Designed miniproteins, single chains, continued (4). Designs and how they scored, part 61

Each design is a single chain, and the fold is of that chain. pLDDT is the mean over its residues in the fold that is shown.

## One batch from the design tools (miniprotein)

Design m14107
Fold by ESMFold2-Fast:
Structure m14107 (fold): chain A 66 residues (1-66)
Amino acid sequence: MSPEEQAAIDEVQRLGVRGVLLASQGRLAEAREVLERLKDLKARHADNPAIAAATDRAIAAVESRL
């Protein structure tokens, strides 16, 4: 895995954790902003299956708390 790919996956994971935390605290507007950032990352890295898979998992985790 490239350092750039790993950095993107790490960012996705941090955003996922943040989104779940915000949703669990009732901060739904901020959690939705995190979801939009995750969707943007998925779109930008659509051709990278590892980043796409990590982003899909993060999106699902945040959406499950909304």
Scores: mean pLDDT 84

Design m14108
Fold by ESMFold2-Fast:
Structure m14108 (fold): chain A 87 residues (1-87)
Amino acid sequence: MLSDEEIEEFVRGTHKELEEVKEKLDEVVREASEETGLSEEEVRKILEKIYELVEKALKAVEEGDIEAARKYLEELQKYQQEVGEKV
């Protein structure tokens, strides 16, 4: 399992990357749709779910609730695995 410090660093880093993706959302969605064969609507829904989970994990880290942050990261990992099975 990741340490509390590693959880905080991972969550903050991932949130920063997703904010950059949000700024280029239309381009990222188009490229991912073409690469994966998923529709642009499906790609947007996937990115929205990932963003929601990472945002919740970041809020938990900011509140000092590292256990809640771990649970959101576990849910994110499971969701990424499920998405990977579709591509």
Scores: mean pLDDT 78

Design m14109
Fold by ESMFold2-Fast:
Structure m14109 (fold): chain A 60 residues (1-60)
Amino acid sequence: SREELVAEARRVVDEMTRIAKELYRLSKENKPEEEIKKKTAELQDLARRYRDLVAALRAS
């Protein structure tokens, strides 16, 4: 349903915000590049999921 898609989009935005904050912390604390790379990939995956959800909302 549209309501479920909206709720999922909100969850994705919240998760993206959380990961962005973690990335900022990792970059400031001189943590391993592999950790930053993994979190960056997770953020990119969430961004793609958000685009798919927006497309589904426009199609419905």
Scores: mean pLDDT 82

Design m14110
Fold by ESMFold2-Fast:
Structure m14110 (fold): chain A 60 residues (1-60)
Amino acid sequence: SKEIREKVLRNTAEVLRLIGDVIDAKYIHKASDEEVEKMLEEVRRRQAELTRELDELEAK
């Protein structure tokens, strides 16, 4: 559906931005493993949110 497509596109754009931030933090700013892990937790949170929303749409 259009709603599913839009959610996937928005989530993909957000995740790509966050991945860029992780790469910059790890390789340019030499962030600690703990800091990088916290940034990756945000990526996982965004993925879980999309999965939850898609599951709710499919449950109907």
Scores: mean pLDDT 77

Design m14111
Fold by ESMFold2-Fast:
Structure m14111 (fold): chain A 66 residues (1-66)
Amino acid sequence: SVEERAALLSEFGRAAKAGDYAAARRAATQLVQLGADPALVERLLAAAEKGDLEAVDRYGVQVLLS
């Protein structure tokens, strides 16, 4: 559901800001399992690894709607 994806994206964003990439990768895996587009999730994860939190928010919206 959109609500479940939103909760995981919130968790992903917090993990990314904290530099906790293990938690970010777990949230990313769960997003794909809920039917999110794997290519968008890959871009989201790449943005987080670059520390581009504005891109994380932008790709997060796309993942939510995928």
Scores: mean pLDDT 83

Design m14112
Fold by ESMFold2-Fast:
Structure m14112 (fold): chain A 100 residues (1-100)
Amino acid sequence: SAREKIIEVVKETVKKIIEILKSQGPQMDSAVKFIEAMTKDLLEAFKTMSVEEMVKSAKAFLEAVKEMAENDPRLSEEAKKEIEEVIEEAEKRLEEILKE
């Protein structure tokens, strides 16, 4: 279903972002926990959303994560670029799901 595909994209994308953050060292533990908590809240909110609302909310969440990463001085420029690319790929996949 479209719902299951959206949930899978969000979970896979968050997992990749967390792996990138963890690769930058233990100083990223607080950022990892924050993203995990926000992901849990988003997935819970999905239960009351339409497919269109899920895509919109997922994109808003991913853009917020991207902005946080861009402004985090603890991350290397390479890690910031990898996070940007992972999020852009996820947003494209979400748009493809919404097109039916």
Scores: mean pLDDT 89

Design m14113
Fold by ESMFold2-Fast:
Structure m14113 (fold): chain A 57 residues (1-57)
Amino acid sequence: MDLLPLLDVDGVGPVTLQALVDFFGDPALIFTATAEQLTQVDGVGPVTAQNILDLRD
């Protein structure tokens, strides 16, 4: 699964991307996560979580 598009999301840099992978353990779970689950990740606020959700389409 390709994670590179997440680096183009406003508020997601390489450190935040690594935190997402570490939190969920499986990159596929990032794309199926809710905004509430995404905001539990270090460095991910509500705006960044919504930007990740918007990227999925």
Scores: mean pLDDT 74

Design m14114
Fold by ESMFold2-Fast:
Structure m14114 (fold): chain A 106 residues (1-106)
Amino acid sequence: GSAPRVSAPEPREVKVGEKARITVTAGDQPATLTAEVLEGKARIRVDDGEWVELRPGDRVDLGTIAPGQTATVEVEPLEPGEIRVRLTATNADGSVLEADFVIKAE
């Protein structure tokens, strides 16, 4: 079946308190989405849901994306510098797409 797909962040450079958006589209299987911050400090939400504040080492479950559906992840840096975010999409069969992004905050 089709693999899940993840967009690049838009925009990749933001001011502190402004948000970058990343879209995640599930393939032929439902995909569970998680996010973690590898560097910096940001708050993250999916599909206009509740904001979750993440520091390096924190991980959040963002829920399940139905087959062929798209979720929008918003990342809002809370401090200046490079924010490194990892999104992990896990298919029902256990196969994983892992994508790392850098968002520059000023």
Scores: mean pLDDT 86

Design m14115
Fold by ESMFold2-Fast:
Parts: sequence; structure tokens; C-alpha cells
Structure m14115 (fold): chain A 65 residues (1-65)
Amino acid sequence: VTREVAIEIAAIGTLIEVGAGRFKGLEDGTLHAVDEGSDEVIERAREALLELAKRMGLKDVVVER
């Protein structure tokens, strides 16, 4: 498993654990996700992915509606 694939698996698992967001991809060190829910749900997804990004040495996180 490549580093990129491992990070994507971790991101998908992270979003499942917090019950928020749908993973879109890893692009140039940035994790991308979407959620059409409330602002609280989007914030939950963003916070969870930011914690993962810190652990994995990633540049940023983008969560869109």
C-alpha cells in the first residue's frame, strides 16, 4: 500500500468514525471532503480531518457543502 492510499483509507475511516463528511480525495497534500448537512456537521468533519492532517504531515483540509 502506498503512502497516499494509506492516507486516503485513514481519511475515509476518520469520517465514518465521526459520522460526518464524504471523502473526495487527496490532492497535493490537501484532504478534500463534502457534506451537505448543517454547519455543525461540516465543522465536525473538518476538525476530524484537521487532526488526521496534523498526524500525517498534510498541508490542509477543505470541507465543502
Scores: mean pLDDT 82

Design m14116
Fold by ESMFold2-Fast:
Structure m14116 (fold): chain A 56 residues (1-56)
Amino acid sequence: KIEELKEKFKAYLEKNLDPKQAELEYEIFEGLVLIAKSIVERIGGNEEDLVKMVEA
């Protein structure tokens, strides 16, 4: 699920990076998710397609 992926990524960033860098990387990730969601919606995809696109 995309929300689970977001939580895992945020936890990873907070554990391995300094707070400011973690925040920046998470903002970039959220932007990529929005772009991927737009693409998946246009092609008639589902949440699994969204997760695969974001992970790639």
Scores: mean pLDDT 74

Design m14117
Fold by ESMFold2-Fast:
Structure m14117 (fold): chain A 120 residues (1-120)
Amino acid sequence: SLAEAVRALTPEQRERAIDLAVEYAKKIEGEKRDAVATAIFLTAVRLLAEGKPEDEIRKALEETIKYYTEAVPVEDLVDIIAQEFGIPKELVEKLVGIFRQHRDDLRAAFEAALALLESE
């Protein structure tokens, strides 16, 4: 599960997940921003927990951005993210809310998101 993946991350992997997620999420603007930042974060966490090399993670993050910005209607984002990562819709809505609250500090947003996932 995604919660098990988060709990399995080493301190170094947690920092790397935040660094990668910030690098990619800061490029996203508009009405999809908070939901796409959520998808970027969940993708980085999952692949780091699976031990994927950085080049593969970077490619997956670029594909995640393209998919959610270009192919998914805004009204379907929360449902599609919940289905893709196997987490409850309510949890995705809480994650989206964290990114909305921390718009000026993406690092703080991702740290809060990791803490939320660990507590589930």
Scores: mean pLDDT 85

Design m14118
Fold by ESMFold2-Fast:
Structure m14118 (fold): chain A 70 residues (1-70)
Amino acid sequence: SPAEIIAQLITKQVPEVSREAALEAARLAVEDPDLSAEELGKLITEKSGASEETALRAARGAVTLARSGL
């Protein structure tokens, strides 16, 4: 699924994020096209405890891939 591909790339780019958090972030990016990278990054931080920098990097990648059409 698109979410699985995005989650895999998130975990490769930001290994501090758990697989579970990455998959949830990926699903949100795919299901909500209006969700900003900043909003998604905040959600990742709140759920996983990852740093804001790590979470934002994951969120930017997820949003970009979701918008590119997998």
Scores: mean pLDDT 77

Design m14119
Fold by ESMFold2-Fast:
Structure m14119 (fold): chain A 71 residues (1-71)
Amino acid sequence: SQVVDDNIAALKETMLKDPEAGLRAADALIATLSPEQAERVRKGRDEALKLYEKKSEELQKTIEDLINQLK
């Protein structure tokens, strides 16, 4: 449904800014939704976490590369 898609989009945005807040929001939504809708939210949560980890790793590598160039 459109509402679930909108919730997943908002969840992904929250996860990128604050993963703990995003996880709490996902759990709250899952508790109120049908099993099928809850599964969609879980998949969106997992995708957002993977995106966050990838972005975090890329940033850490960039910082390390800069530090190594300045040594």
Scores: mean pLDDT 77

Design m14120
Fold by ESMFold2-Fast:
Structure m14120 (fold): chain A 84 residues (1-84)
Amino acid sequence: MPSEEELKEKAIEELRELGMSEEEIEEALKNNTLKELIKKRILERAKELGVSDEEAAEQQALQVTLILKGKIEELKKLSEEAAK
């Protein structure tokens, strides 16, 4: 399994692919708005493709936010729920 730092690096990389800067990520973490911002960016990308899956976007935003907050134990619970 990747380390906590490796998981955080992967999460930041995913957010960069969504067009988010490191500064935006850090500010959203401090303001506790990261989950909402990530969900918005995912839905904006999905809209360009003519598809919308709000539940999948919310789950992805939650997972990335929990990784960046160091909430790995909550991540394990989400992975267990997603596997069923």
Scores: mean pLDDT 72

Design m14121
Fold by ESMFold2-Fast:
Structure m14121 (fold): chain A 68 residues (1-68)
Amino acid sequence: TPTPEQLLDDVRRYFASVLERLTPEEAERVGLLVGEVEDAVRRGAPVSEVERLARRTKELMEELLRRA
């Protein structure tokens, strides 16, 4: 099972890999969700909450890439 820190690292790595394919506005939207994952990890949220937030962030990135 991934740790909260591993889930955050995975989301950050994915965001970095797709950043050049996003518009500035889309990058801002994804960045806000990455920030929510960072906040959850920092405050010691349950791994289930961090996993849910990370999954939502990845789903948004996938949706935005499908529209391009």
Scores: mean pLDDT 85

Design m14122
Fold by ESMFold2-Fast:
Structure m14122 (fold): chain A 81 residues (1-81)
Amino acid sequence: PEEVRRAVEGLYKAGLEKSKNERERENVERFTRQLMAAIDAGLLDPESFREMIEALKKVYEENRTSSSERVDELIEILENA
């Protein structure tokens, strides 16, 4: 539970680092809020997490930044939770 939240926070930071304008930042914030709300409601199952993480990995692969190492570390924590 706590590890999951930490992973989401790490992805949020990475998303903001990659955001080049206000629109992209709004999208990252909206996505993060929805994800945290789903976690709070207990609606996120392990398979849904895997699919979401895999989709994020594909998005981040092409635009890797210095923060991507932290994202990879947090994804490993999430997979081990």
Scores: mean pLDDT 60

Design m14123
Fold by ESMFold2-Fast:
Structure m14123 (fold): chain A 90 residues (1-90)
Amino acid sequence: MGAEIQKKIYEEARERARARVREELARRTLSVEEHRQLQLELFEAEYGRLESSLSREELEAINEAWLKEVNSEEARKIAEERLEEHERLR
């Protein structure tokens, strides 16, 4: 199930990023904006590393689960609008 795999790698990436941010904060002072930017950069780096270790099947499952979570309702509206446009022949 893609949702479970996605949740696992997301949480692991978040945890790794937080640990690295805390290490940096222990060594120097960061502004609120610098802290947010660093957390984002480190999260993206750790997430990318975890994502690259996934199989094709795991990636496909994650993409399917993501579409269901992000676009389940909106995807239905888009599909309906496309069908209406097709029927209009416009």
Scores: mean pLDDT 68

Design m14124
Fold by ESMFold2-Fast:
Structure m14124 (fold): chain A 73 residues (1-73)
Amino acid sequence: SLEFKRDVVRALAEIYVGILKIIKDKESPEELKEWAERFAERIRETAQKLGVPEEDAEEIVEYLRKAVEEIIK
């Protein structure tokens, strides 16, 4: 179902946020932002391959964007 596919993309975003939290202690804020941009692209690609609507994919990317801003504070 579309709902299941969307939840898979959300789970991927949560995994990426977890990775950003782990590497926060080793990377600069600039490097963390670069990692977040790479992860955002992976989210968009995965959503497109699974047939998740662009609107839903961008909401998930926005979640990642807000999470990285909180991580770098």
Scores: mean pLDDT 87

Design m14125
Fold by ESMFold2-Fast:
Structure m14125 (fold): chain A 90 residues (1-90)
Amino acid sequence: DLTAELLELDEKLRNGEDREEALEKSTMLGVAQLAAAVLRTLAKKAENEEIRKVYLEGAERVLKAKTPEEITKIMKETDERVEKIREELE
């Protein structure tokens, strides 16, 4: 539940942990979870099994990412792999 997880992150930010570190960690977790949710939704709508697998692998990778730059890289690589598979199918 993305909404519940975002509310939990907001509560941790309000409750007075080291604000800068808490903001960085909470932002990373929120971005990673949103990216994973997008990729899983795309996987569910994918008609091709190889494309579905690429999206699911991307979702797992973004959840393990440690920086926003790494999330962006994984999302870009996932999109590039999907487009390559689509080209191979035509």
Scores: mean pLDDT 76

Design m14126
Fold by ESMFold2-Fast:
Structure m14126 (fold): chain A 72 residues (1-72)
Amino acid sequence: NLAERKAKLEAALNEAGITLDQATFDVLLEALSTIKDEGDFNAALEEAIASLKRKQDGIENVDLGPIKPAAT
């Protein structure tokens, strides 16, 4: 259920204090939604949130503007 996957991703991002633009959110949601197993989905979601949080923490006090680092 895409709606449930979307709600879980939004809740996890809010809990971690992470803000994503719509395009990045949609790409991540689509990737996670291809996972059929709920355990694998939860593991991938946790890993994605941890990765995003680490990236945010690493850039928290650094404004790289006008450079927009592409998510790689």
Scores: mean pLDDT 71

Design m14127
Fold by ESMFold2-Fast:
Structure m14127 (fold): chain A 89 residues (1-89)
Amino acid sequence: SSLILSFVESGELLLEAASKQKGLEENFRLVRQFATNLEGILRERGFSDSDVEEFRRRVDDEIRRSTDPLEVMRAIRRLVADLVARQAA
């Protein structure tokens, strides 16, 4: 399993725990920060600038459409899984 996928899964679990104690605005702020940190990790793991830019665009689209920060986090996990699968193919 990819270390980056494990990192995203850990972030999802932490956000689920935080969502029970923090407000909606703070949870969206945490998701945005997590996505920004993931961009750096993707670059460090050898993903291209174009892959990272597409990841950022798709995350921004999910944030604009979603009313639930946990749904955005699940979308982030799917996007990272897709990127890892494409790199392995």
Scores: mean pLDDT 82

Design m14128
Fold by ESMFold2-Fast:
Structure m14128 (fold): chain A 81 residues (1-81)
Amino acid sequence: SEEDRLAQLRELLAELQTEPAALAQIAARYVFDEFIEALRSGKISEEALRAALALIAEDPRVSAATLAELERQAAEAIAGL
C-alpha cells in the first residue's frame, strides 16, 4: 500500500543516519524511482508521491541539486498520468 511504501522510506532514511551523504543521494534516488513506478502503475496516489518527496526533502544530507532532480521527475510522472 502507499502507507507501507512511505513507512519503508521513513525507515530507510532513519537507517541512513550514520551513512555518508553520497550514499544518501543514491538511496533517495533509488527509492524515489520506485515511488514513481508505483504511481505510474496506479499503486499509489499523487499525494503519496508528494509525501515521499517531502520526507526526502527533510533529510539534511540530501542536496538541493538532488531534490531539484527528484522534483522534476515527480512533475513529469504526474503530468504523464
Scores: mean pLDDT 81

Design m14129
Fold by ESMFold2-Fast:
Structure m14129 (fold): chain A 87 residues (1-87)
Amino acid sequence: MEEDLLERARALMVTIKTLIKNNIPFLIPEVVERAIDFLMSNELPKEVVEEMIKLIEEALNHSYAPKEVIDKLRKKIEEVRKKHGLK
């Protein structure tokens, strides 16, 4: 149901915002991967998907993960956009 999924989406977004705000960049790649997996596994309103993708991209900019890891996650974001009809 949309209500339960929106609550889960909000919880993930709060987690990502907290990591950025508290300067805990070393956990960002793991949380971003979890958020991408959530978006790939669930049908969500377009507006929620766009908001989550924007936040994920912001989080990756605050991460100092290796380029290979960042590139892999950005490719997964492109698949999320394609799955939800976004570009």
Scores: mean pLDDT 78

Design m14130
Fold by ESMFold2-Fast:
Structure m14130 (fold): chain A 87 residues (1-87)
Amino acid sequence: MTIEELREEILEKIEEIYPLSEEERKYAREALEENKDEPIEVFETGLTVLLLEELLKKGRISEEELREWLETLSTEELKEKIRELAK
């Protein structure tokens, strides 16, 4: 698998947790393009944070909750929070 195919697979797995809008998908692809030379783990973490920032912009989480989660939670735990908020 190419690095690009692997990043698309990670994006698809994250979309299974949180269904992305067309705008969110576009932003995720722009982030993927900017970080194409970064390790896959950095991309996965970055995309997870980006989805949380979108939830913050929509008023579904507070800035205080986002800060606490980014400081205390792993990427896997952050994905679980996104899944809970996707309802």
Scores: mean pLDDT 67

Design m14131
Fold by ESMFold2-Fast:
Structure m14131 (fold): chain A 73 residues (1-73)
Amino acid sequence: MTTLTIDITLVGSSGEEAYESVKKAGKEAEEKIPGVKVETEQIPGTSTVRVTITGDADKVEAAKKLIEELVEP
C-alpha cells in the first residue's frame, strides 16, 4: 500500500467551497476505485484542501487524477 498527500488549491473559491468540492470528489473516487481511501482536511484561512490517498500505487494515482478532474469545471 502507498500513501500520497497532496494539497489542492481552488483559486477564486472560499475555503468552505473548496473543502466541499474536494470532499465530494474524494468520495466519488472511493466509490469508483475500490480499495482506495481518501481523507480530506481544509487548511484554515485558505482555499487549500489537504488530500491523503491510501491504496495500491496504481489506484492512488488514478484516484489523484480523478479528484483533480472532478474539482475542475
Scores: mean pLDDT 80

Design m14132
Fold by ESMFold2-Fast:
Structure m14132 (fold): chain A 118 residues (1-118)
Amino acid sequence: ASPGELVLALAETARVVLEGTIERMRERVAAGRLPALAAEAARIAEEGLRRVEEALRLAREGRTEEAARLLAETLREQAERYRALADRAEAAGDAATAAELRTVADLLERLAEEAERV
């Protein structure tokens, strides 16, 4: 795959992960499971999704280096913020929410590492 094809694939994967995170966090809000924390996680994911969509636009325009940098920066920031929320969920006694947020953070960090290699 070309560097441009790789960045497009990474950004599309990140988009799917963030869309799924928004859905799952909204379900937690509806279920009354740490609703303030879950709502904050959804807002973080919505912000990340907007930046991933900008990275997709840049990649489609052939601006591969700019797209890769924006994607890597966005996904690292997202991972750090989810880990902070996971620590707070664990402290509140919700190990399941903490595990979910750490899983998302680990996935996004891996995608960021791949984007940094472009």
Scores: mean pLDDT 92

Design m14133
Fold by ESMFold2-Fast:
Structure m14133 (fold): chain A 83 residues (1-83)
Amino acid sequence: DALERARALAEEARALAARLAAATDPAEMLRLEMELGVTFVALATLIATEEDPEVRAEIQALLDEANAAAEPALRAAQARLLA
């Protein structure tokens, strides 16, 4: 079930975002950023391959919520890694 997979991926993304927000080591931050990126690509792939527009909209909402939760941690990590 694509929606069940999407929920699991969204939960993983939120967990990774929380870990990234708490991370202080640049190497750990980079690894978490990469893992989070892979999770978002997986969610986007489910959206791209879903034929049911209602299910697609639900997966898109999960991706949008996960992105909103992750964005502050990602921006902070990128600023620190590029400094």
Scores: mean pLDDT 84

Design m14134
Fold by ESMFold2-Fast:
Structure m14134 (fold): chain A 90 residues (1-90)
Amino acid sequence: MMFELAKRAIVKAMTEAGAEISPEELEAARELERLWEEGDPEHREEIEEIFEEAERIARERMLEIGEEKEARGEMDEEARAKLAEIRAKL
């Protein structure tokens, strides 16, 4: 459960969508960071998997959000560049 909450927080932070991170998700992310810094090998493997999954989910969500903003004409130069980079890597 904690790792799932931390993964949700990481996904929200990475999507650049301005999604609200709940206090529980934020606390789980802080605990995940603490475990990573402690350097326990078992926890590091689990945390690496979480980051990899979160990165893929965030990339998909950023693509969806970017396409919606593009359709609305709400894209600045930075957002257009990031959307192009996401499309190239998917």
Scores: mean pLDDT 72

Design m14135
Fold by ESMFold2-Fast:
Structure m14135 (fold): chain A 99 residues (1-99)
Amino acid sequence: EESLDKAAEEIRKFVLEAFEKYKGYRLEIIVGLSDGSTFGGIAYNEEEAKEVADKIAKQAKETLKGRSGTLTVLVRAINPEDPSSDKALPARTVEVKEE
């Protein structure tokens, strides 16, 4: 019923949790969909992280509307004082199934 809304909220939560864990870092977010499309964003501060999370969630809902799919979310945290010390978080997979 609300699988698309739940998938979008899961993505949003993951991005925001990553930003909260790595406050002061830049976040690179990459989302791959089972249909082969890819999108994402970069957040340099807390306000931008929320904006990017909302944008990604919306794009995921529009892409999966009326069909099943799998979303793979990758987040990388980059220290602005030492960009070579970036941290890749474990990928999160969110599945949406058509009933």
Scores: mean pLDDT 71

Design m14136
Fold by ESMFold2-Fast:
Structure m14136 (fold): chain A 61 residues (1-61)
Amino acid sequence: SALARQFAQRESGLSDAEIEELAAMEGASDAELRRLAKRLGLSTQKVRNIRDAILHFAANF
């Protein structure tokens, strides 16, 4: 959804492609999330929170 993408971009600075990848990987491993977090200069917990929020908004909006 547009709201999920806007939220993720504002909170993380993630590109559209990265947001789509993260949303498609509901079961993403800790290793994958940690790799993404290090690349983006975010904590692993922050990336996990963003992913969970994207999935919530995508499912409900």
Scores: mean pLDDT 68

Design m14137
Fold by ESMFold2-Fast:
Structure m14137 (fold): chain A 100 residues (1-100)
Amino acid sequence: MLTDEEKVEQIKKIFKEALDKITSLLPPELRAEVQKLGDEALKKIDKATPGEAVEIFNEFTVKVLKLLREHYDQLTDEQREEVIKILKEAQKKIFEIYES
């Protein structure tokens, strides 16, 4: 059984892995913006409970999806679909850690 501290560290690891995958897929300008949002979210998670860390990741996801919509013409359908897939897979893993 994971402690709250261990849950937060596992959530951070999943978040960092998802952030790295997403930024690798994006054009340089969007990469920088998503990296900034991710870094700000990860800093908040350092002081968070597991439940707060889930909420912080969900807020990050909403902000990334907004950026994808605002820059729709700058991204391929494949890039958009892959980013959404990465976010959904990370959300599922984070929630599994939270419920454990």
Scores: mean pLDDT 87

Design m14138
Fold by ESMFold2-Fast:
Structure m14138 (fold): chain A 81 residues (1-81)
Amino acid sequence: MKPSLEELLEEMERRLEEALEELLSDTSLTPDQKLVKFGEIAGELFKEVEEVAGKSKELQERLDELERRFLARLFQAIRAE
């Protein structure tokens, strides 16, 4: 049974939050490496959600909003270091 769009987005946001926290806590990575790795993780998660939910304008707008919010948080955290 296919999960609901809201369940998929909630799970993805949770996984993005975990990835962000892990990357920010990883002292072996440079700021640039953290940005690259976060982009790779976000890209893979977005592809997974699109594969399960199907491509739609609503999904794409929700994914774009999540990416902007998390990238802004990552940039802010890196600048605070």
Scores: mean pLDDT 78

Design m14139
Fold by ESMFold2-Fast:
Structure m14139 (fold): chain A 81 residues (1-81)
Amino acid sequence: DDVGKRVLEETKTRYNAAVKAGDMKKAKEVVDEGSTLLLTIDYDKGKKLSEEMYKEMDDQIKRFQEEKLRKEEEEAKLKAS
């Protein structure tokens, strides 16, 4: 339990650092490594924890999509005004 939680927390920390640096390839590698480790520690618990890691990754991707949509809207307003 504690080891799995530690792996998840370390993975999230490294993932956030990679995203902040703009390195999505590194972010994916970090999630993949953490997911593999979690599954080898305890399959059932690793499956649940890996789901949480992938959800966090999806949330970051959604933020990028929302930022793009806001930029498009802002550009449209600048052209219209």
Scores: mean pLDDT 74

Design m14140
Fold by ESMFold2-Fast:
Structure m14140 (fold): chain A 94 residues (1-94)
Amino acid sequence: SQQAIDYIRQAIIYINRAINYIQNGDIDTAISYMNIAIQHLRRAQQIQAHPHVQQAIAYIQQAISYIQQGDIDQAIQQMRQAIAHLQQAIADLQ
């Protein structure tokens, strides 16, 4: 579904912005953007459920947990894993 793909693409944009905010030390803005990404992904799942989208949501939630623990490197790694899963979901849904 094109609508599901559009929500996934929006989520990837917000995740990449969140990574930039984390790297600049703006943790509150980064977490806000990560939560927006999760909202977009949940909307994508309501339109057309995909296992890679569900995995990406889990990775973003784990990244928020790592940020709250001060483990920035692990948080960024989890976010990059989320992006990889979302790119695969887009490929599968096209």
Scores: mean pLDDT 92

Design m14141
Fold by ESMFold2-Fast:
Structure m14141 (fold): chain A 85 residues (1-85)
Amino acid sequence: KARELLEQAAYAETPGLRSKLAEQAAKLASSEELRRLGLEYIERAAETGDPSLLRIADSAAMALLHKGDLDTANELLDRTLEVGK
């Protein structure tokens, strides 16, 4: 499932592996689903104070970049930066 790939991408040891896992998530999920998942992890990070959830949200943004949905990817990245401060 796309969620599992986003979580695996967040904990990947190299940027290259992270990008490949995010690309696989992009193939399995729509832009709308990736946006929804990213927002879910951002909201949970804000509620729990767990910064690892923001890393999963960043993986959703990376998957959106692989789909060519730059506007939605930038929306998630901006929200991640706001919560991570």
Scores: mean pLDDT 82

